# Designed miniproteins, single chains, continued (4): the designs that were tried, part 73

Each design is a single chain, and the fold is of that chain. pLDDT is the mean over its residues in the fold that is shown.

## One batch from the design tools (miniprotein)

Design m14684
Fold by ESMFold2-Fast:
Structure m14684 (fold): chain A 71 residues (1-71)
Amino acid sequence: MEYAKVKIEKLTTTVDGVEVTSYAIKFEFSENVTLEVIKEALRKAFEEAGIPMTDEQIERAAETLLEFHKS
């Protein structure tokens, strides 16, 4: 059974009176996870975090995470 678990954490800090927002992506993937499974997990995670993402952005993010997982 292949799976992908993704959680998006929003971090807001103040640097010299300017608010800086950063995002931490936490993920856990099965050994043989596929790009499609990662894309689905990312869509849900970003939707739950209230971050609007295009299909193209989801695909690029999924490819990046899959590359990172394989390395």
Scores: mean pLDDT 78

Design m14685
Fold by ESMFold2-Fast:
Structure m14685 (fold): chain A 87 residues (1-87)
Amino acid sequence: SAEEAAREALLEKARQAELMGRAGLEVVESLKLTYPEEAARLDAIFDEHLARGKVEAQELGAKVGAEGERIGLGLGYARAAEAARAL
């Protein structure tokens, strides 16, 4: 169904965003020795986006179950990945 296809597409985007977000955190970590002030700012941005993603995951999980939680977490990672790409 179109709804099922859209759901699978959102879950795949969430998964890709999670992988990119984790890679971004590794880049920030590697920069801490050379650019500690900039790395600290990026860590704060990642923390904010991931914390908001957890809240959205809980809200979506309450409405549509485990898939909603996954989508909410993916949104947090997607925002964190965008912050990482700004490097």
Scores: mean pLDDT 68

Design m14686
Fold by ESMFold2-Fast:
Structure m14686 (fold): chain A 75 residues (1-75)
Amino acid sequence: MEQIDEDVANALAEIGLAIAKKTGDAEFAYRLVKKFIEKGYKLDPDILREVAKLARDAGLTDVAEELEKMAQEIE
């Protein structure tokens, strides 16, 4: 059992964020980054902050707060 490279995880998270920005689907981006975090990957805190912003704009305030706290803890 091996994890994918952390760089690959971050690249996939960035792609998910780009899709969410174009479609407005903050929930998709949240689920994607949450899955990587649950698997133990260290994501770029800026990605988490951008997903949190999209979640807040979508009315997902609890999700936005969770992601903002996670970004601060990773830093």
Scores: mean pLDDT 78

Design m14687
Fold by ESMFold2-Fast:
Structure m14687 (fold): chain A 51 residues (1-51)
Amino acid sequence: MIDEVAQELVKQGNSQDFARKVESVLRSPFVGERINDETIKEAIETVKTKY
């Protein structure tokens, strides 16, 4: 669940803002059907490189 990914990022010491941005990437039309460890890693890298 996308919400669980955001909660886990906050538990690991990431900011609420960072977790929110990762969640928004995972909710995009391109990712919604392929949520797995690989797409989560890609979303994290996207937030790190663009923001």
Scores: mean pLDDT 70

Design m14688
Fold by ESMFold2-Fast:
Structure m14688 (fold): chain A 75 residues (1-75)
Amino acid sequence: MADVEAADLYRALGNVLYKQGKYEEAKEWYEKAIELYRRAGVADPAAYNDLAIVYEKLGETEKAEEWRREAERLA
């Protein structure tokens, strides 16, 4: 499915940026990946956890908790 393939790519890009310490850029790619997963009707708790970790690194603790709750709901 095109949306899932693109989401996997965007998530991989986010992971590369995260490893480089580019947390704002990693966040943008993880958010794009999640939007594509949602459009495809696919649940991926790991992508939600990746976004939560990035929000935590950016000091956005409340948003990080929201994404962790979404990951738990999908698991």
Scores: mean pLDDT 81

Design m14689
Fold by ESMFold2-Fast:
Structure m14689 (fold): chain A 117 residues (1-117)
Amino acid sequence: MRDRLAALVGEVLQALADLINARTEAERAAARARLEAAIAEVDRLNPAVARALRAAAEVVELGVETGDDSLVEAGLQAAVEIRAALVAGASEEEITALAERRRAEMEALLREAEARR
């Protein structure tokens, strides 16, 4: 389970990189489809991680849309940290706590950005 979850978070990171580097609407749509498919598989294994990755993806998409590199970096870093903890063999409780903390941080960034619109 843990190795598969780490691999799926790696797929989420690759889909986010593809989304950031997309030059056409077709490339963005393909990256979003891969992202949603990977997050759906994560949700079957660990719903807390899936919620954190979805929030991180929304922060990355907003950063790309607005040209805010700090939002792109924040969203990518949340996913990188979750994957690193999984690879390092962190406990299920530690992974869930980390995911919930990162989700709350991502949701706060989304609310702050929305308030500035």
Scores: mean pLDDT 86

Design m14690
Fold by ESMFold2-Fast:
Structure m14690 (fold): chain A 72 residues (1-72)
Amino acid sequence: SMAEVQARRDAIVAEIRALLAAGASEGEVVAAFSERAGELRATMRAAGYSEAEIAAALGAMADEVQALLDAA
């Protein structure tokens, strides 16, 4: 469901916030985000989401992570 996708996205963003709070470098954050985004993309495809829905979910998450990096 989209609620499960949103919960997974929220968990990824929370993980990125925790990494930044722990003093992780931008490179470490980008690497962690890329891995988690790839996992979410694969999960959404397997669950039958459209490529447009996947792009929208991942794009919104990428925007949140970029805002966190810009604020750090």
Scores: mean pLDDT 84

Design m14691
Fold by ESMFold2-Fast:
Structure m14691 (fold): chain A 82 residues (1-82)
Amino acid sequence: LSEKEALVAEAAVHLIYVAVQLVTAKNRGDEEAARLAEEGVDRISKLVNEAEKTDSLDKQRALTEEAGRLAEEVKRRIDEIE
């Protein structure tokens, strides 16, 4: 993989992680956790799309880092509602 391909793949992994949390929350009937995960999917999906479109490696790195940060934020917020 090129560095560009690796960064986009990393951002996509963060999206998949939050999407799995969304499915899990819906299957449990946890409406608040599902809402938080759905918000995360929407936000990270936009970052992945932007990372795919940019030709700037620095911008891709920043977008991938933001995607990871948002995935961690979603996990933290879901953990906080217990």
Scores: mean pLDDT 83

Design m14693
Fold by ESMFold2-Fast:
Structure m14693 (fold): chain A 60 residues (1-60)
Amino acid sequence: SREDILRAIGETLRRLGDALQDYLAALKANPAQREALEAEYKARVAEILAEFRERMAQIE
């Protein structure tokens, strides 16, 4: 349903925001690990987006 789609979008946006905040906090704690932290952040974003696509496929 449209409501399920909007809920999935909202949950995905929240998770993306959480991932960004976690990355920024980790970067502040250890700026020397920037490259590794960027790789972890990008992997987390990719996972969140993959889960969103899977959820959308189950609705449609």
Scores: mean pLDDT 86

Design m14694
Fold by ESMFold2-Fast:
Formats: C-alpha cells, sequence, structure tokens
Structure m14694 (fold): chain A 73 residues (1-73)
C-alpha cells in the first residue's frame, strides 16, 4: 500500500502536480503509521523521498529525516 502510494507520487511529480504528490506521500506515511509534514519540501526533495521508499524500501519518516538532515548542514 505505502509503496504504491509513493509510486503514484512519482507519477504526479512527473506530471508537474506537486500538491497531488504531497498528498500521496502523506497517505503513504499514514499507511506506515507515521505522520509527516511535507508542506515545506521542494519537488526535488519529494521525488527523492518517493524514490528512496519505492526503490530502497525505506520507511518514509526515515527518508524525510535524512533529507532534512542533509539540508541542515
Amino acid sequence: MARELARKALAALDAGDVETAKAYLEQAAAAEGVEVDLSDLTAAQLRAIAQAHVIEDMPIDRVVAVIRNAESA
């Protein structure tokens, strides 16, 4: 379920629909039992999160933390 939602987020990003991508990633996180705030993230960061979850099977909250840590250098 979560991985399918993240895959739909990637398709939305490819179509230029950032808001739909955020909604799918928030739903994917909720399916994993976690709450994430994606409102401040760029399309590039959203794509990185979706790709890491789909390809590497990483939990969404962990990927979000990694992306935010990279920004906090």
Scores: mean pLDDT 77

Design m14695
Fold by ESMFold2-Fast:
Structure m14695 (fold): chain A 60 residues (1-60)
Amino acid sequence: EEKERLFELEVERALLEMQRAIYRKALPTASPEEQAKLNQEIAVLDGRIAELDAEIERLR
């Protein structure tokens, strides 16, 4: 059960990292207003990834 939960958290983390990478790749071609929005979304994803990292470490 804990191994299954760990796998679920690692998959969620990987998906969030992928989304963050997509937003970062979009930054150079975005307008200044869109860059501000993308940076806010990246900050939210960074926070969520940090929370998942803490939970993953707790389960290890």
Scores: mean pLDDT 83

Design m14696
Fold by ESMFold2-Fast:
Structure m14696 (fold): chain A 67 residues (1-67)
Amino acid sequence: SARDAVLAELAAMQRELGAKLQAGEITEDQLARQAIARLRELLARNTDPEMRAQLERLIAVLEEWLA
């Protein structure tokens, strides 16, 4: 399903960014900024209102953490 595809992309993003952080390739701030950018890209492609609301909440939490 479309939701399963989004969840798979989120899991892949977490693995990718987590691995880069562990390897010292990015900082925690860079991880948060890259995560926000990818979440915004997912939001732009997603038409499911519930998933859009979930993605918007995740973005807001990360933006508050960076503030």
Scores: mean pLDDT 83

Design m14697
Fold by ESMFold2-Fast:
Structure m14697 (fold): chain A 81 residues (1-81)
Amino acid sequence: SEWSEEGFEEAVLEAFVDILLYLTLKDNEIKYKRGEIKEPIKPTQEQLDKARQTILEKYRDELRAGKLKPEVVEKILKEIS
């Protein structure tokens, strides 16, 4: 197998984080277009990598339980940006 069980789990968690980051940024873009916020979140690749690392390190249990909300991800992105 090209993937160990640990490697497969890590890949799945990383995919979940990427989906949550995408949904959070898309929601933020929609809010900006509606005039609900003055400035959109436009993270650099380095800021996205930091957000991914923060989520995987601090919110791993919430990710595994499917309990991590886009609002938490948005807060992390705002703190890094």
Scores: mean pLDDT 79

Design m14699
Fold by ESMFold2-Fast:
Structure m14699 (fold): chain A 98 residues (1-98)
Amino acid sequence: MAEKMQELSERMLRARERALALAAAGASAEELRKRAEELLKEAEKLKKEGKYEEAAVKAVEAYQLAWEAAKEDPSAEELVRRATKLARESLKLLEESL
């Protein structure tokens, strides 16, 4: 893997760890859901701007927050699906731009 792809993988891992830490600290499903929605909106904007790496990192953080929220709130499952799709699309576009 290129050094840039390794850095991206580390950033995505740290994004997931931040989401898990927030859940472990006792954030409510509503708080996790709101944060996931905010990050997903930011990731969608970044993807439109061609900032695919940043979009992928934010989408991965949103995915983990939405997954944790979905344990208590099934309506958050839609956010999990949106975040998964956005992360995949952003990574594909990043790979095509390399």
Scores: mean pLDDT 83

Design m14700
Fold by ESMFold2-Fast:
Structure m14700 (fold): chain A 95 residues (1-95)
Amino acid sequence: LEEELRRAEEELERKRREFMEALNETTELTMKAIKAAVDRVAGGDEEKNLKLTQEYNDKANGELAPRLEQLGAEYGEAKRRYRELREELERLLRE
């Protein structure tokens, strides 16, 4: 149990990092999309900024959103596994 708990803790930390990295990438992409939209309104190159906004939206919806959903599910599963093992160890120690 202690070895399993340690491995589950390591897995949880790894999955948390993967999820946070994907969140940061999504945030950066959102900020780039906002900037392109602002530049378009400010009288910049409308065709260029429209194309950039479309690229960012395509990447967000096609790549990042499915990845965030998958990584979020994996992180949730790792949290559940760690909790179950922790509770099992605590139960055994109480007996």
Scores: mean pLDDT 79

Design m14701
Fold by ESMFold2-Fast:
Structure m14701 (fold): chain A 96 residues (1-96)
Amino acid sequence: AVEHFKKGVAAFNAGDYEKAIEHFEKAIEEDPNNGLAWKNLGEAYAKLGDKEKAIKAYEKAIELYEEKKKNAKTEESKEFYEALIKETREKLEEVK
């Protein structure tokens, strides 16, 4: 997952959103619970104007972050996931 996730981020930063999607989809195939990969997949779809796929990916990322927050053992981990939830919800509202 780490290799494809990094390649996805590099492609996204280069403006190659289609290639970013391919790598984030591979990262998700390796680790379906990778909320960051789902969030970044949503961002790549949003850049291509695919609002429906962006919304679904952001909603999945939020679901995964909520689960990780619920199961977090430290206050620091809970705050980390809360920040990711807030950021992802803001991105979701921007594409609606």
Scores: mean pLDDT 87

Design m14702
Fold by ESMFold2-Fast:
Structure m14702 (fold): chain A 58 residues (1-58)
Amino acid sequence: MYQELARKGKEAYEAGDYKTAAELYKEAAREAQRQGLPSTALVLEAEAKKAEETARKK
């Protein structure tokens, strides 16, 4: 479920593993799209992009 992937992404982000967080948020976004939740998918894609940008700054 996208909620489990989003939770794992948040845990990775809080642990400082921004690359893994970005990958998990992207996976969650794809799952949300499959469930017919486009607004949720857009939010998760934004979180993934934020994690990717944070990984680059580290």
Scores: mean pLDDT 81

Design m14703
Fold by ESMFold2-Fast:
Structure m14703 (fold): chain A 66 residues (1-66)
Amino acid sequence: DKVEELKKKAQEEIDKARELLKQGDKKGALRHLTSASVYVLGLIVLGATEEAEPLLEEISKLGKEL
């Protein structure tokens, strides 16, 4: 399932960004949030908007810490 694959990859990138932010690696966190955003855009293009919504919220919250 392409939706589940994209969701998993987006979550993995968000988790890495969160870890890097806690370590003070703002540049590393931004790279992983950018990758997560690309996977979330893929979900939206596939019509998986409900699956994308919680991931977008996480990206937005972490992005405010940048």
Scores: mean pLDDT 87

Design m14704
Fold by ESMFold2-Fast:
Structure m14704 (fold): chain A 66 residues (1-66)
Amino acid sequence: MEFLVRFTGDVTSQIGLILRLIGDPRIEIERLSETTWRVTYHGDEESARAFFEELKARPDVEVEEL
């Protein structure tokens, strides 16, 4: 499952999330711009959906399913 993640908050929040994503072996990230990242989740659909909803709950990001 692939997502487009765009940061709308401060740089510190962005760095914090990126470090968390890099640390997860289920997740691949690709930087597309200064504030936009492509995130690929490797796992079952239920876990991927839960991850997507967790990202959408953040006030500092906009998340789109690809």
Scores: mean pLDDT 80

Design m14705
Fold by ESMFold2-Fast:
Structure m14705 (fold): chain A 95 residues (1-95)
Amino acid sequence: NPKEEEERRLYLGKQTKELLEKLKEIVEEAIKKGLSPEETAKRLEELVEEHLKENDLSEEDREALRKFIKGLVEDIIKNKDLQALLDLFNSLLNL
């Protein structure tokens, strides 16, 4: 059913957007409070696992989101640049 496939794509896009908005809020709070990149990375990982528990996503979609966030967390720890991460989330949310 083409309509069910379209509705699934819209739902998945909405779930990804909601996750990105929550991740952005964590990074904004971290910058505002002067949190370390390591503490920020921990908060982002905790939020992702909570989001995955609350939402019924396919195993493939869950694995893709985990890998994406793991890459972002590794970049935060390596580069120590929370502002660049915030700018990235803003760019992704405006697509």
Scores: mean pLDDT 74

Design m14706
Fold by ESMFold2-Fast:
Structure m14706 (fold): chain A 58 residues (1-58)
Amino acid sequence: MEKFKEIVKEILGKDEVKENDSLLDLGATYSDILRLNAKLKEELGIELPSDLFRQLRL
């Protein structure tokens, strides 16, 4: 999950991400979620529905 946290930090432009933070808690927009999904697909081979990203925790 370390790679996942780094991708989230990069896409959202955050220096700090706490455990149990959701993407909504981090202020992710729909555009951020789309970019995150594309990056996760390319780096980790994971593709998630945009609605599910709102409930994901780190």
Scores: mean pLDDT 68

Design m14707
Fold by ESMFold2-Fast:
Structure m14707 (fold): chain A 65 residues (1-65)
Amino acid sequence: GHMIEKLQELLRSLGKRFLSPEEAKKALLEAGLSREQAEEAVRRSIQSNGLIHAGSLLGAAGELL
């Protein structure tokens, strides 16, 4: 959906292989996710991969949308 496309563009603009929880949360919020959805997506990304990267964030956000 539109929010996932915006998240992909934001993650591309950051140009980072790995993100901090705060950077990830900011990108999710800017893409249009709620605070609760952003926090849950970060949590799921960390649980699944032990760290936060574009793919893990996109996957987690997609599950919530």
Scores: mean pLDDT 81

Design m14709
Fold by ESMFold2-Fast:
Structure m14709 (fold): chain A 81 residues (1-81)
Amino acid sequence: MDEEEFDLEVAEALILIIRGITVSELKRLGQDALAAQFDAEVDRLIAELRAGKITPEEALKRAIELSNRYLEQAQADAAAA
């Protein structure tokens, strides 16, 4: 069996946890549209991970970066009102 630093199953589980937390926080901030956009981008990332187009470690890094970007955007939108 191939032993990797981050296995596909572990990376997918962590990405799904990040997805759940981020979507919940975006909705708490009243940013339902951003939550839907983030959800769609994570779906694409998981599809690429499952297709072997991206490594588990890189997919997890991108999920964290997406989470940070969307939360920052939600805060910026709130501050602009």
Scores: mean pLDDT 80

Design m14710
Fold by ESMFold2-Fast:
Structure m14710 (fold): chain A 60 residues (1-60)
Amino acid sequence: GAAEKEIEKLAKEYGKLLSEHTGVDEELAINGAVKEALEEAKEDPEAAIKKLRGAIDEMG
């Protein structure tokens, strides 16, 4: 759905930033971030979105 697509988009952006800041491989960082975000979204999709937006804002 729309929320799942938004979470995937934000998780990919976060994964790219995480790779830049930690030196982890970009594909590995993105795949890990997407998987974690989608698992968190099963409990609370709005909280998952807010967490990702906050992390991106803090790192960017």
Scores: mean pLDDT 81

Design m14712
Fold by ESMFold2-Fast:
Structure m14712 (fold): chain A 117 residues (1-117)
Amino acid sequence: SLLERAKALTEKEVEELRRRVEEIVEETARRLAATHDPEERAALLERTRDEAGEPVALVALREGIENGRSLEEVAAELGDRAVALWEEGDRGQAEAAALVGAKSLIVAEIEAQRAAA
């Protein structure tokens, strides 16, 4: 499960995931800044959700576990942050897409745990 993978991460692996997320967000922000075409922008944000979703989810779950947070609380926080960041221009939209991707994966983990009950 995604939660079990997050629990198994070393501090070094968490730092590598954070760096990977930063690289994806910065590259997406650069590409968004180069285009005003709505279809091209939507495609860039969709690719960012797919590429960054898992590393963001793993980092968020690891931080949530350390702080005693539930999966539902982690998913809600990612959603709230994404809404706030959407208004912060190209970089904000790139980061929001990554957070939306992560939230979708954590929601899927919650549903899988409920189905296994």
Scores: mean pLDDT 88

Design m14713
Fold by ESMFold2-Fast:
Structure m14713 (fold): chain A 90 residues (1-90)
Amino acid sequence: MASERIKKAKPKLDELFKEAAKAGKEGKLRLTQKEIQEIADMIRRMGEAPLTDEQRLEFLKRMAQLTLEEGKKSGVENLVKLAQEVLETL
């Protein structure tokens, strides 16, 4: 079930988001200011809208996939590994 998958993935998701924030703060990500703003706007919109568990699962899968792609592009191995582990759990 979507809610159970999200709950099981929560520790890995928390670690993924912390590592992504750290990499961004350290300037290791190749994201432009525009891309950073678009991601922030997307997160804000998701916080404002009530999501079903299925919609939340799809959103988290998309975020993990984008983080995987960014990690590969930027050479941040920890983000690649964590994003893969999250995708396998979701």
Scores: mean pLDDT 73

Design m14714
Fold by ESMFold2-Fast:
Structure m14714 (fold): chain A 68 residues (1-68)
Amino acid sequence: SMSLKEILEKLLEQAKEEGDEKTIKAIEKISKLSLEEIKELVKKISEERGVDEPKTIADRVLTVLSEM
């Protein structure tokens, strides 16, 4: 099993290769949060909307983080 931090690192690398600036910014901000804060963020996003495009999810993550 991988830690959440390792998963975020791999997602960041993939987003950089794809040039997805929104996802890069979202992951960099999440990387500064505690594990508990990350779990709360994931719960809030999951409750508001189903699976969507990565850029749309990144925009939502950035919005929630701006309210923290």
Scores: mean pLDDT 67

Design m14715
Fold by ESMFold2-Fast:
Structure m14715 (fold): chain A 56 residues (1-56)
Amino acid sequence: IEELAKKVAELAKTDPDFARSLALKLGVTPEQADEAVRLAQAGEIEKAREILVKGA
């Protein structure tokens, strides 16, 4: 889960739509997915990863 969350956060920097879809498949809510993508776009990859891990 942690490794997959990290990959999703990194992917959000280049392909936010696909990253959001993967986050939803991890079981996070749409709100958590949107927040994680926003943080990743801002360069806060670790915070994005933490949201994905906590939400899954």
Scores: mean pLDDT 77

Design m14716
Fold by ESMFold2-Fast:
Structure m14716 (fold): chain A 68 residues (1-68)
Amino acid sequence: GPTAEQLTMKGAKLLSEGKYEEAIKYFEEALRLDPDNALAHSLLGLAYRKLGKTEEADRHFARAQALR
């Protein structure tokens, strides 16, 4: 199956295409494989922010910052 990095890159491409809900699914799967992936948390936060889900966005941004 795909690596967390491959899933994060696919999610990032979908995010750049404005496919926010699809991007979220790829970032969630990346975090299932690598829960401490700071990049996946940052991009998931951005995707939630684009959808107006500010609470979810803030949670993932905080996690990304904590992971450094």
Scores: mean pLDDT 90

Design m14717
Fold by ESMFold2-Fast:
Structure m14717 (fold): chain A 66 residues (1-66)
Amino acid sequence: MDAEIAEVRARMRAAAEAPVSAEELLALAEAAAELALAQAKEAGKEAEVRAPLEEELARLRALVAA
């Protein structure tokens, strides 16, 4: 878990250093959200974290689709 989160963060840092598409950044955000939800589920807090993450991802998807 922690290693997977660190890898996603490293990919996000690499994307910040080079021009990438909005679609690629959205894909990284979705991957990070999946890891965050899995970690929240392990802590018994999935329900508290799921709705805010889904709302933020919906906003990002709308921006990319525009």
Scores: mean pLDDT 73

Design m14718
Fold by ESMFold2-Fast:
Structure m14718 (fold): chain A 64 residues (1-64)
Amino acid sequence: SDTLTPAEVTQLLKDAGLVGDWLTPAAVRAAILAVQEAHGLPVDGVAGPATRARILAGIAANTG
């Protein structure tokens, strides 16, 4: 499946060093929705191939 689960998105954020009490399922969902809105993708909260690519690019751009 080309779709990231919320657990897989959470793990990617943790692997990028983004750990803490703020990293809740609701925060992960909000991050997915924000990426979709920012890139003109369907805002459905499902991390499909296009959303996955944008999440990975965003992590690469914003993590040192």
Scores: mean pLDDT 70

Design m14719
Fold by ESMFold2-Fast:
Structure m14719 (fold): chain A 65 residues (1-65)
Amino acid sequence: MDELEQRILDTLREEGRPLSASELAERLGVSQSTVSKALRRLIAQGRVRRGPDGRYELSPSLAPP
């Protein structure tokens, strides 16, 4: 995985709650556009999902943890 993708996953796991792209950008010290691009890749991989509030959360893979 890209380093940014891994940092996003770690941040979501540490917080234990859905985070917006702006919250992730603030936590990671990067722009929202950079975070959004990484989030799109993570969603395509089934590792992250977007909730109705526009926040992102960890999604379990098809395989168990």
Scores: mean pLDDT 76

Design m14720
Fold by ESMFold2-Fast:
Structure m14720 (fold): chain A 103 residues (1-103)
Amino acid sequence: SSMLARAEALLQRMVAVHAEIQALVAELEADPSTPDAVKAEARALAAEASRLLDEALALYQRMRTEELSPAEREAVLAEMEARLAQLEAILARLRALVAAARA
């Protein structure tokens, strides 16, 4: 279905954002000059990103396995989009932390 295809596209985008988050966290962790407080924030953001991706995967599985009404499918898509927005906010924060660490 087109709605399942939309859910798959959202999940693929979230996987890509999560991979970039993990790469930025690894960069901060690898730099011995990065303050411990910044590394702690990066680890907390990575943990939150993994939680959001796990929740998005559960929503995607609901779209695949449950007999959902059109309204319920739109609600699942909206919940996935909300989690993608949170992942993108985490990515933006990590990009700012990396930029500050490089300065």
Scores: mean pLDDT 90

